# Designed miniproteins, single chains, continued (4), part 43

Each design is a single chain, and the fold is of that chain. pLDDT is the mean over its residues in the fold that is shown.

## One batch from the design tools (miniprotein)

Design m13475
Fold by ESMFold2-Fast:
Structure m13475 (fold): chain A 78 residues (1-78)
Amino acid sequence: ASDEAALRRQLTRVAERAKKEGLSPEEIAAWLEQRGLSPEDARLVAEKIYELAVVKGMDPEKAAEEATRALLEHRRRR
């Protein structure tokens, strides 16, 4: 619960920045790695945030929710 809430807050912040500044998936991934995500998780989440928030113009909180869901589903399949 606490870890998921912290993750969602970090993903919301990067989604807001990505939408405002037009960040690439690589720039989003680097930002997330600096905040403790593994390179694999950061890449997966960065691609999802880029698609939803930057390309499709989705609300940052909603993009972060979808990216969090995708990451948790990926971790469950390991």
Scores: mean pLDDT 81

Design m13476
Fold by ESMFold2-Fast:
Structure m13476 (fold): chain A 69 residues (1-69)
Amino acid sequence: MSTEEIIARLKEALKRSRRAQRLLFPGLSDAEREAILALDLAGFREALEAMGMTDEQLPDALAVAESLV
């Protein structure tokens, strides 16, 4: 699976589960999480990088997020 595919799936899973949003972004408000999820895939990726999420963490983040959908 490509990094771009993982990011697209992660964004979709997060949109479907507020629990996953809170678990992956515990330092943000619900409004800030919604703003990040409203970004395009490139903007969403930049937001993840700005929060310190590495490409190595993306598969684990996806598995957790999809488990909460």
Scores: mean pLDDT 81

Design m13477
Fold by ESMFold2-Fast:
Structure m13477 (fold): chain A 103 residues (1-103)
Amino acid sequence: SKKIAIEALDKAIKKLNDIKQLIENGASNEEVIEKLKKTKAELEELREEVKPVSEEAAEALDTAIRGLEFAIKLIEEGASNEAVIELLNKTIDFLTQKRNELK
């Protein structure tokens, strides 16, 4: 169960870093929102996969999903790229902490 939980959190961290890179490379708001929505769906699948084996990892993924929803709202409301990147960094740091606690 630990291995499945850690692998799911590692996948989530990678996906969030991919979004961060997309923003840093100057992607349009439309492209970023599409990627955030796709990543949210992928994290929802990971959450369901880990829920039977690690409630802690499932809760960490739920927090990340809410972070992605908030990122979409920030972009739609005209927030700066810096504000969105800051939110993604905080979410990545949170998941990294939770991943390390599972070791």
Scores: mean pLDDT 90

Design m13478
Fold by ESMFold2-Fast:
Structure m13478 (fold): chain A 85 residues (1-85)
Amino acid sequence: SLPEPEPLSEEEKEYLIKLAGSGNPSLQSGSMIMAAESGDNKLLSQVLLEISKTSENDDEKLRYGKIAESLGDLESAKEIYEIVA
């Protein structure tokens, strides 16, 4: 049986958000994967928002906005859509 995953600390969440805002594609991909695997929908939405601020790909930003919206984070989705506009 798999052990129940321990929740990320606030420090670990802050670090993932920082990596997402780094502008480094490898660090951004890693932060997105870790946020998704954590099951913390708010953390994943914040990571996608920070990636969207540094991305030059409008199609990617629109996908991330839709993901944030599907996760119930309407405020992060709105901010991502405003970055594209």
Scores: mean pLDDT 82

Design m13479
Fold by ESMFold2-Fast:
Structure m13479 (fold): chain A 60 residues (1-60)
Amino acid sequence: AERERRVREAEERQARTGAELGQRINDIVKHGTSEDAAAAVRQAAATLAEMRAEIARLRA
């Protein structure tokens, strides 16, 4: 029960974080440099990968 709730909360947080990072990247692309956009994409990929690893760990 507790593990299932934590997995659900982590998945919801990942979805929300993904949407927020997407909006941020779009804003940077619109007003920033290509370097800033590339850095934001790399950071977002790393953040989402860590969240995915955490969800996998909770399921194990």
Scores: mean pLDDT 81

Design m13480
Fold by ESMFold2-Fast:
Structure m13480 (fold): chain A 106 residues (1-106)
Amino acid sequence: MGKEAVERAKELIKEADKEYKEGNYSRALSYYFAAGRAAIQAMKLGLVKEGTELAVEAYEKAAKIAEELGDKRKLAEAYDNLSRVYSLAGDWEKAEEYAKKSKEAK
C-alpha cells in the first residue's frame, strides 16, 4: 500500500532539508533522490496526487543542489526523474519540458 511510501518520502525530505541547512549539500542531494524514489513508489501504488507533490518537491530541490554543485549528470538525472513523475501524473507538457532539460544538462 502506498501510505508507507508517502511517509518514507516525507521523512527523507525532512532529513534532506536538515542536511541542506547544515551545508551538507552532497548528503542533502542523496536524501532528496531517495525521497523522490519513495514518492514515485507511492504513485505506482495508487497515491498519485500525494506522490506527485512529494516527488516534484524532492527532485526540484535535488536539481537545484546539483546545479549549485556543478554536477551536470545529477542535474540531468533529477530532470529525467521530474519528466517521469509528470508523465505518471498525466502532465505531458511538463514531462516533455523536463525530458528536454535533462538532455540539455549533459
Scores: mean pLDDT 89

Design m13481
Fold by ESMFold2-Fast:
Structure m13481 (fold): chain A 75 residues (1-75)
Amino acid sequence: SKVQQLQDALAENEKALADLKAQKKALQDKYNQLVADNASQSKITQVQLQILFTDIAIGATEFVIERLKAKIQAL
């Protein structure tokens, strides 16, 4: 059913969001370690860019989740 398809899509996106948030935490921990270790600016910048791209993915996934929730509630 349309309801089941939307619920399945919601569950998939909620799992993806949890995975992305865990990835961001790991990247933040890595950033803190690189700064503490006086790592090269190149390595620090690489991790900062990875955090930025992960934040963009989180925002996009949250947007999709809210749209799916709105569609389910409108049914």
Scores: mean pLDDT 91

Design m13482
Fold by ESMFold2-Fast:
Structure m13482 (fold): chain A 93 residues (1-93)
Amino acid sequence: MSKEEFDREVLLALLLMAGSLVIKEAEKTDPEFAAELRRLVDEAVTALENGDFDKAIELLRQAAELAESKGFTDSAALYRRMAEEVERLKKEL
C-alpha cells in the first residue's frame, strides 16, 4: 500500500467517525431518523470491510439524501464527501 492510499484510508476513517458524531447529535432531536441513519452508515462500514465499495458508496449516498431531507445539509455534505473518498479509493486499488 502506498502512502497516498494509507492517508486516504485514514481520511475515510476520520470521516466515518465524524458521521457517527452527527448521528449521536440527531438522536437528541429525532431518534427514529438517527436510528435509520446509523443503520445506513453501519451497513456502509460493513460493505467497506468486505471490499464492496459500490455498495458502500450507494449506502453513503442514501445517508446523505436522508440527512438532507431532514434539513441536516452539513451532515448530507459530509456523507457525500465520504462516498467520494470511497470512489477514489476504489479507483486506486
Scores: mean pLDDT 76

Design m13483
Fold by ESMFold2-Fast:
Structure m13483 (fold): chain A 60 residues (1-60)
Amino acid sequence: GERVLSAAEREYVKAQTRKLLTALDLTARAPADPDEQVAFLMGLLGLRSLEELYDFLRPQ
């Protein structure tokens, strides 16, 4: 939907968040829970919504 991520898009965001935190060597400082990792990355990037994070992480 326009403002709601699908289940597949939400799983994509979680997977890409985990990869990015690993690439930035932040896994030791990040939460273990995938949903909390998403919130942590959003805070780090100054993003306020899952839709903003999805757009940021989306492949071109």
Scores: mean pLDDT 78

Design m13484
Fold by ESMFold2-Fast:
Structure m13484 (fold): chain A 65 residues (1-65)
Amino acid sequence: SAEKAAEAGRTGALSAGRLGGGELAEEHVQAAADTAAKDPAAISAAVARAMRDGGFEVGAQLGEL
């Protein structure tokens, strides 16, 4: 939704600032991608959770798998 996209943008910018360019987020995305490669269904569930909670850090949320 547009509302969630706006929140994701705002929070993403804040997160990137705190992480000094989002290197931590990139590492989380890499870890989540490896986990998701073993179970494509898991990535769908994690994406749904991330979108529900904010959606700006879909990759980072996947790392919580």
Scores: mean pLDDT 52

Design m13485
Fold by ESMFold2-Fast:
Structure m13485 (fold): chain A 60 residues (1-60)
Amino acid sequence: MDELVKEVSRLADELEALGLTDEAEKLRNQAASAVEARDVDALEEVVRQGKELVERAKAA
């Protein structure tokens, strides 16, 4: 779980650097909810979404 939380933080930082502050904030909030629920599957889904957002932003 801790490694997934660090990955979300890294992805959110990348989104902020790309000017996607609202998306970064949403990603952090979704991760915090998953951690509170102790839902590893939800946290993995947040990481997946963050990676897709970063890749799409870099491609644009």
Scores: mean pLDDT 82

Design m13486
Fold by ESMFold2-Fast:
Structure m13486 (fold): chain A 76 residues (1-76)
Amino acid sequence: HMEELEKQKKIDRVKEITEKAIEFYKKLGNEDAAKTLKQFEEDYINIIKNNGSKEEKERFDNYVKLLEAFIKGEKL
């Protein structure tokens, strides 16, 4: 079933990006940001697993894109 495979790919991507972001913020000494990102990971995975609304998924996908851009572009 394709839907389950696509869900797993999204979950794996969220975990990968969130893990890198958590490590980045921990190295900066920003434990609050790391904790927030861990909560975001759990919430988004639950939305994917429970077939959350299209709007909820789009909102979280946009946040993941912003987070990816931040990790790649943030210097200060």
Scores: mean pLDDT 73

Design m13487
Fold by ESMFold2-Fast:
Structure m13487 (fold): chain A 89 residues (1-89)
Amino acid sequence: GKEVEEKKKEAEQLSKEGLEKRKEGTKESLEEAAKLFEEAGDIYEALGNYPEALKSYLAAADVYDQLGNVEKAEQALKKAEKIKQKLQE
């Protein structure tokens, strides 16, 4: 329905903003990028769009790793692993 389309556009916009923040390359912009990718991943997962959810969670994990935040990187990787399992069901 229209709400699903609106949520998909929201996730696409969050992912785009995450990429822009990642390109800025400051600690603050990278922290924002990781959060934006996680939020996009959560929306894609809720919509059942598992390929996009996986991509978003992996992007968040990469940014957290870049920041040296091992705990948040591992949490994002665990979310990605759950999505991989859904893709194999």
Scores: mean pLDDT 89

Design m13488
Fold by ESMFold2-Fast:
Structure m13488 (fold): chain A 81 residues (1-81)
Amino acid sequence: PPEVREAIDRLVESFRIPNSSPEGIQGLEERRQVLLEAADLLLVRNLSEEEVIERLIERGLSEDEARMAVGIVREIRRELS
C-alpha cells in the first residue's frame, strides 16, 4: 500500500539525516529497496511471512536479515492501522 511505502521512505530518511556520507547513503538506499520488496511481497501480493522470508533469502539476504525486514514491514503496517 502507498502508506507503507511512505512509512519506509520516512524511516530510511530519518537514518539519512544524521549520515550524509556517500557510503551511508548507499547503504540506506539498499535497505530501502529490501524493505520495499518485503512490503510488496507481504502486503500487495499477500504472501505469508514464511514465503516472503524465502524470497528474500533467494535474493541473497541471510535468514536473520529476511526475518528482520519482514518484522519491520509488519510493525509499520500495525502502526498505520
Scores: mean pLDDT 69

Design m13489
Fold by ESMFold2-Fast:
Structure m13489 (fold): chain A 80 residues (1-80)
Amino acid sequence: SEEEKELENVIKELQQRFPEYSEKLNQLWEDYKSGKLSIGQFHDRLVDILREIMDKHPEKRREVLRLLGKINEVIAKMDS
């Protein structure tokens, strides 16, 4: 869907900005695409990763929150 493409683009942006989390983010996305995780489970785990990023990189907090806002908007469209 268009929403899945938007979500994939946000994941790719996160991987580019935080390459140390790239493999973890890729695995999370693949688990969602394969049906191992529901969208709600995917969202919960993604939020946990973003919280870890903000804790380790407090100077990046604003950028992480911007990306989380995009994620929340896209997922809300998928649940409608």
Scores: mean pLDDT 86

Design m13490
Fold by ESMFold2-Fast:
Structure m13490 (fold): chain A 80 residues (1-80)
Amino acid sequence: SEYEELEKRIQELEKRIDKLVKKSVKEGNKEKAGKLILLGAQLGIAFLAVQFAKKYNDKELFEKAKRNVERIEKELKELE
């Protein structure tokens, strides 16, 4: 299902963020680490939105969550 595909995509992005946070902290790049932590927080909120959308069959909320995940992924690529 599209919900499960987006949930998997979110989990993969969370793993990428975790690795980059650890690397940025080790390199002393506090600004980059902070931006990555905030992206991770936003991704967690998107995950909750996907779960609520799935439970209540809220397609509008799902589309908003999907757009936020796509934005987060673009911002993450700029930090890689």
Scores: mean pLDDT 88

Design m13491
Fold by ESMFold2-Fast:
Structure m13491 (fold): chain A 96 residues (1-96)
Amino acid sequence: MKKPTEQEVANLVTALAIRVVGEMLDPNADLEAIAEKLRRASEALRRGEYVDLEGIFKDVVEGLLSLRPQHPELVDRVAELFEKMAEKLRELAKER
């Protein structure tokens, strides 16, 4: 497996954040499904193991897990952020 750079991982996390914001602005988006993917990504990062994820979620988790041995606190902070984002998306889903 090619080890991604910190910059490449930052770009992937940013792309995921832009995707999530786009979904929040779409009244037809399945916010509960996006929240569940974020929660599974957070759990994978906390456990230090891969889960069955696809697309950008898989790329972000794999990138962050490759950084975990050098930056475990950073990976744990991103996991916490994903969990908080999932909670906020579930709150927004209730209003739709």
Scores: mean pLDDT 76

Design m13492
Fold by ESMFold2-Fast:
Structure m13492 (fold): chain A 78 residues (1-78)
Amino acid sequence: AAEAQEKRQLVEEARRIAEETVEYVKKNISDEAAEKVREKTEELVQRGASSDVDGARQKLEELRRLKKEAEEKARKLK
């Protein structure tokens, strides 16, 4: 079904953003902060994968917000 394919694509995108966010935090903030972000992003990806298409979209948007917040935090740390 088209919805099942869309959900898979959303979950794949969520995993990609989660990995990018964790690596960004590790390089620009600290390993400790990266582990906390990894735990949170993994939880969001898992919740998205266990949800319907709308739930997966919501968790993907939460991951995008987390990435933006991590970038802003890194800028404040100079």
Scores: mean pLDDT 81

Design m13493
Fold by ESMFold2-Fast:
Structure m13493 (fold): chain A 70 residues (1-70)
Amino acid sequence: SESEQLAELARRLAEQYAAQGNYRAALAAIVKATELSGDREAGARALRALLPHADPETAAEAERIIAELE
């Protein structure tokens, strides 16, 4: 579906942003991918993968979103 194609694009963008050290943009892309796919477990897992690398503000936002997804 279109939503699944857009979700895959968002996942790829999140990977690219994380590789560049842009964890704020990676977080936003993960959230968008989760909204488009409805896969809350995959979203929470991807956000957890950012936690050890992200700045404190981005990490705190990621933890809040993880709590909402679980």
Scores: mean pLDDT 86

Design m13494
Fold by ESMFold2-Fast:
Structure m13494 (fold): chain A 90 residues (1-90)
Amino acid sequence: EPRPSIPKEVLEEILELGKELFKKGDYETAALLFSIVLYYEPNNKEALLGLLDALAKAYGLEVAKQWFERIKPELSPELAAELEKYLASL
C-alpha cells in the first residue's frame, strides 16, 4: 500500500518529542518516535542521528550498527558517511 502522507508540522512535533524523551532517558520510546519520522521522511538527518543514538543507548552499539548496515543502501553516500562517523563516536 502507498505510504500515507502526514503534515510536516506533526512530524516535527514527533521528532521534538523523541528528542525530549531521549533527554529524559526514555531511549526505547525515543527510538520508536524517530522510527515514525523516518517512515515518512527516510532521509531526515536529525531522526537518523537520533535513532542511532537511541538504539545504542537502549539496546547497545551493536544493535545500532546492525540497523545502520540495513538502511545504508537507502542513504546518499554523503549522509551514510556522516552517520557512520557519528556511530563511530558513540
Scores: mean pLDDT 83

Design m13495
Fold by ESMFold2-Fast:
Structure m13495 (fold): chain A 84 residues (1-84)
Amino acid sequence: VDSLVQKAIDYLEEGIRALNKGDGKSGVEYLEKARDYLSEAAKLDPRLVPTLHAVQVGLDRAKDGDLKSGKTAASGALASLKRL
């Protein structure tokens, strides 16, 4: 599970950087990868379910063109994962 969480962290950090640069397309692609890895991790560790929800919120907002709200949700998810 740790390797899946680390991949989710890596892709969340890349997604947040892309959103900070105004690159919504790359931001969405990185957040989708983070969601997929975190989804697999959450099957093994249910404590990750709220963080997975936060990533999904960030992804949905970024897809709607709200890059600021997307970044805020993704940053919250990243902070939660780093507390594990």
Scores: mean pLDDT 85

Design m13496
Fold by ESMFold2-Fast:
Structure m13496 (fold): chain A 103 residues (1-103)
Amino acid sequence: MADIYIDMARASLKLARRYLDELEAGNTEALPKLLHHVRQAITYAVMAASLGKYDEAIEILKEAIDLLERARSVAPPEWQPAVDETLAFAKEGLEYAEKLKKA
């Protein structure tokens, strides 16, 4: 059942948002944890989309993109490539979920 992937994606995204709050407060050590949890959220959302949960997956992927754009704005230069790679992964996942919904 795809619902477990949606639940796991939302849980990972909630943790990523917590690390974003720490990053925005100046704790750059939160960045690798933020990227780890947002990547998990993207992966679970893509899995849920492949199982027919398009709307919920699209919602999660859009939230992940917003979160990563906020992280990119405060990330130090050495972390910009890692944030950009994760943002590209989220955007690819969103395109995939949107194509599945239209098919």
Scores: mean pLDDT 88

Design m13497
Fold by ESMFold2-Fast:
Structure m13497 (fold): chain A 73 residues (1-73)
Amino acid sequence: MTEEERRRREAQERIDSLKAAGDEITKYMKELAEKARQNGDEEKAREIEKGLKTYQDKVDAHIAELRAEAEAA
């Protein structure tokens, strides 16, 4: 196994873990937004959705950074 292959594998495992955690948080936040809407609190639902989008953008940025580091060595 090359050093590059090992580095890619480690980065991929970290990315996979981050994606799994992110997906779980995303599902939870979507459920909270839906409950807020069902309770007639549309403003709270929108705030949760904005927070979720910001969170997803940050997760995607972090994943991109991890991939770039893996490629750059």
Scores: mean pLDDT 80

Design m13498
Fold by ESMFold2-Fast:
Structure m13498 (fold): chain A 92 residues (1-92)
Amino acid sequence: GKELVEKFLRELLKTLEVLKKLVEEGRFELALKAVEAIEKQLKFLEMLAPEFVEDFLPLLEELKELLKKKDKEKALELLEEAKKLVEEYLKK
């Protein structure tokens, strides 16, 4: 349980850094595909870490809407917030 969740959260941090770079480069379609891949992984994680998924999914849905609008500045701000949430769950 816990070890698998921690491994997922560490990989998620790396994915969020890649997403940040894609958004900075204006690659919104690739960023959207990465977000959709994360959403699929979260459906499996919900059974092991429901509190994390409950907090994180709304941030991903908002990020998807910002990426569709190509709102680079707000998307980057939301990615930093998402990263902080993952780091807090790794600390506990």
Scores: mean pLDDT 84

Design m13499
Fold by ESMFold2-Fast:
Structure m13499 (fold): chain A 63 residues (1-63)
Amino acid sequence: GASAEAAARAGVAGDAAAAGRYGRLGSQTGHPNGSDKAAAGGVTGNEAAARIGAEAGRREGAG
């Protein structure tokens, strides 16, 4: 189940990382509206995580 586990972990990690970066960027620029940026970050993180998961699974299977 390495491929399946890698995809699941990539999804969680990507979502958390993207949400954190996006939220922090808003805070760092002095914008007090983290909710909207956090939500947008989650969406972009989900897409990035899906790609990372697919790549990890592909490398595991192809290797």
Scores: mean pLDDT 50

Design m13500
Fold by ESMFold2-Fast:
Structure m13500 (fold): chain A 85 residues (1-85)
Amino acid sequence: SELEKLIEEIKQKFKDWGLPELPDDVAEKVAKYLLKIKKDPSEAKKVLEDLVKEFNLPSEPEYYLQVYKETGLDGLKNVILGELS
């Protein structure tokens, strides 16, 4: 499925960066949030508010929304994964 492919991509990215393995539940949740944005970009701000709150990310949702607008879903994914490292 698209979800399973994104989870494996996220886990592989951490491995490629030489970081400790991301827990399966964290990788799945991140993938689900990213797919919600992909399915409905108009809900991106609300999805990012939920994501920032769930993972206690250091920046405001507006920052991640700007990253998404400037770099797309892949750029947003990389920034979020960097914050979780």
Scores: mean pLDDT 82

Design m13501
Fold by ESMFold2-Fast:
Structure m13501 (fold): chain A 88 residues (1-88)
Amino acid sequence: KKEELIEKLAEVVVAGILNKNEKAQKLALEIIKKFNLSEEELILLLVEIVEKMQEKTGLSPEEIGEKLSEEEIRELARESAKEVIEKL
């Protein structure tokens, strides 16, 4: 289910950030694109990432936010939503 997918994607993204693993980050983004997560689902993913980052690093949500490229994630969400609407 998408909830379990979001949880696992958040874990991969967090591991990629903490270990500077560009491949893990790219893989997570590719999976997000394939599953056509909605903007609402991407917000849930971001919340999950922030929560896991706090648990593992002790950083504030403010500091964690600075490490995330939200614009790129939003762009993918908009393109995916548009494609779904066009195919309906």
Scores: mean pLDDT 62

Design m13502
Fold by ESMFold2-Fast:
Structure m13502 (fold): chain A 83 residues (1-83)
Amino acid sequence: MAVIKVYQSPDGHVVFVASGPTEEEALEAAELAKKHLESLGLKPVIKKVGDKYLAGTEKALAVPLEDWTFVGEITLEELKELL
């Protein structure tokens, strides 16, 4: 199953980091996170970093990972309920 980790950038924007047993599952989770961010009026992009997919605004994703605050983990099912 896909695992989605939720981070907050220093400027307060949410970033989702999707990983899974397959690239297809990770990408599906990242695409859903992107749709959620679009529903909030944001302009998200998806960025592949190693075996993970990141969904967030271009500005948020330009910030180094060490400057992001870990918020928690969410399931694909929980993310679907946010749409």
Scores: mean pLDDT 78

Design m13503
Fold by ESMFold2-Fast:
Structure m13503 (fold): chain A 70 residues (1-70)
Amino acid sequence: MEERLKRMAKTLAATEASAREQAIYGMHEAGFSYEEIAERLNISVGTVSRTIKRFEERVKAALEELKAKL
């Protein structure tokens, strides 16, 4: 049950995210460092850090919303 809610929350967050934001977060979940992600996508480490933090905040908000409806 909990794993399904987490997957749903990530899917909801992804629908509001650009393809770039989804790629950044996907690489982070796969274990890539912020520096590796920045190098591969030709962006700054600061952009990677902010993108991951905002995505995680959106996932957390979506998860709380899903839990409240149960």
Scores: mean pLDDT 75

Design m13504
Fold by ESMFold2-Fast:
Structure m13504 (fold): chain A 61 residues (1-61)
Amino acid sequence: MLSLEELLALERAAEFSEEKARLRKENPDWSDEEIDARAREIVESREEEIRALVEKGYAAM
């Protein structure tokens, strides 16, 4: 099984990629820099939720 740290890193990376794709679709006129900055803000604002989700999943494994 992956460690908690590895699962957190993977989940954050996945969330970042998904948010970038979503923002690009919703805001096709935004620059890559704006999309990256916004996606990073969203992932960082959800870090506690992501951590709680991963910890709950890890505990259930």
Scores: mean pLDDT 78

Design m13505
Fold by ESMFold2-Fast:
Structure m13505 (fold): chain A 66 residues (1-66)
Amino acid sequence: VTRIEVTASPALDAAAIRAAAEAYIRGQAGKPDLDALAKGLGAKFGAAVTAELRADGTLVITATAR
């Protein structure tokens, strides 16, 4: 993963979400589990989270509160 991009609802702390995602990726040996990442962030921040890894190495995280 070369770059992490976070889009978060105004009610959510985008910087905290980014830091948690970076910690998760750094802790992974080999291929990161994006489903586990999205689920973990969703549970921690009480939000609907999706994670997508693009071919250029960009990890895109979208977090939305209802």
Scores: mean pLDDT 76

Design m13506
Fold by ESMFold2-Fast:
Structure m13506 (fold): chain A 97 residues (1-97)
Amino acid sequence: MAVEKAIEYVRKALEAFRAGNLDEAEKLIDKATEYILSAPPEDKEVAELVRGAVEALRTAVILKKSGTEENIKLADHYIDVAEQLLAEAERKLAEKR
């Protein structure tokens, strides 16, 4: 339950980020973090991947808020990293179920 909710909130945060709703993305990231912290020991590997995606997303939000062209391009890179980590988390979770 906890890691599945964390993944759900990270997906919603990615959608909010792409829509330009950075404040909403930050709120959804905070919700994902709460669920990661409540993950049981058997879901540790999945929780670590989701935590990595959360960290990449937080970095992307900070960079995009800075408004420089270079930082906006760097934010896109961190979004790609977050997507990759989240896809790996979803794959590992599916293998356990």
Scores: mean pLDDT 84

Design m13507
Fold by ESMFold2-Fast:
Structure m13507 (fold): chain A 68 residues (1-68)
Amino acid sequence: SPEEEAERAYEGALIAAEKMSKAKDPQVRARYYAAAGILATAAYLLSGDEERVNEVKKKIEEAYKKAE
């Protein structure tokens, strides 16, 4: 279902965010940041879950700040 596909995309976004937080190369970090954002947006389009997308976006931003 779209909701199940959305959860897979949210999981992908969080994995990309974790990899971003561990990457030391700024270009690699930027790529994972973009991937995390795209996956979170795709998940929101499938689910319409505003609370979940805001939670995931917050985790992405926290991971980005930690990497800098």
Scores: mean pLDDT 84

Design m13508
Fold by ESMFold2-Fast:
Structure m13508 (fold): chain A 69 residues (1-69)
Amino acid sequence: DAEKYTEEGKRYMVEEKDPLKALEKFFEALKLDPRNVEAANGFREALELIEDEELKKKYEEKFKELINK
């Protein structure tokens, strides 16, 4: 359920303040529905908060592969 993962991602961003877990939840939502605008926006927002440059690059590549198919 893409909607459930999107809401979990938002919870990690706002309540838990864990951008990596938020990123993982938004990515799961996008795997189920690659055209989910809420999940894509949440993914990009969480990605901007990731300070590990290598991890950020890996998720950027995964996102591009997912939405450009």
Scores: mean pLDDT 80

Design m13509
Fold by ESMFold2-Fast:
Structure m13509 (fold): chain A 61 residues (1-61)
Amino acid sequence: MKKVILVRGDDPEKSKEAAEILKKKYPDAEVIITNLSIEEAKALALELRKKGYEVIALGVS
């Protein structure tokens, strides 16, 4: 099963830094940076889970 990590944040530099750390820690996971609302991020996570992905959602402030 493929793993996806969704990084949501209002600061693009902090989100990018967090994503780079996560890519190094979880090399087999696809890390996606998003500026979606909490509701939109939940909808995306649900869609990915329906396609067989394991989804972890993280917020960065």
Scores: mean pLDDT 77

Design m13510
Fold by ESMFold2-Fast:
Structure m13510 (fold): chain A 114 residues (1-114)
Amino acid sequence: EKEKIEEQLKKDKRDLVLTALRALDRIEEVEREAEESPEEVENPFTGAKHPVVTRIVGVKLREIGDFEQKLLDALNKFKDNEEASKQLREFSDEVAKLMDKRDRKGLEELLEEI
């Protein structure tokens, strides 16, 4: 049913924005922790990055991975509907741009438009 597809799209779009907002909160939290305890220690023999920097990168990769997995799961629901899949991909691209810019307000405004 067309109405059922539209309702599911709205739910999946909301889930993507909420996942993005949570990802930004978590990344910003870890970055604040790093700023409060700045240790400028690099291994001069290996060039290994400080553990705090490694943790920040790890959190960013996990949160982005969670967002990408949410998108893939949502796209799989619409695998037989090209129009719905296209709309979801285009929406996801906008969400990803706002995440990259750290634009929390823009993400909240997108959520209100759904």
Scores: mean pLDDT 76

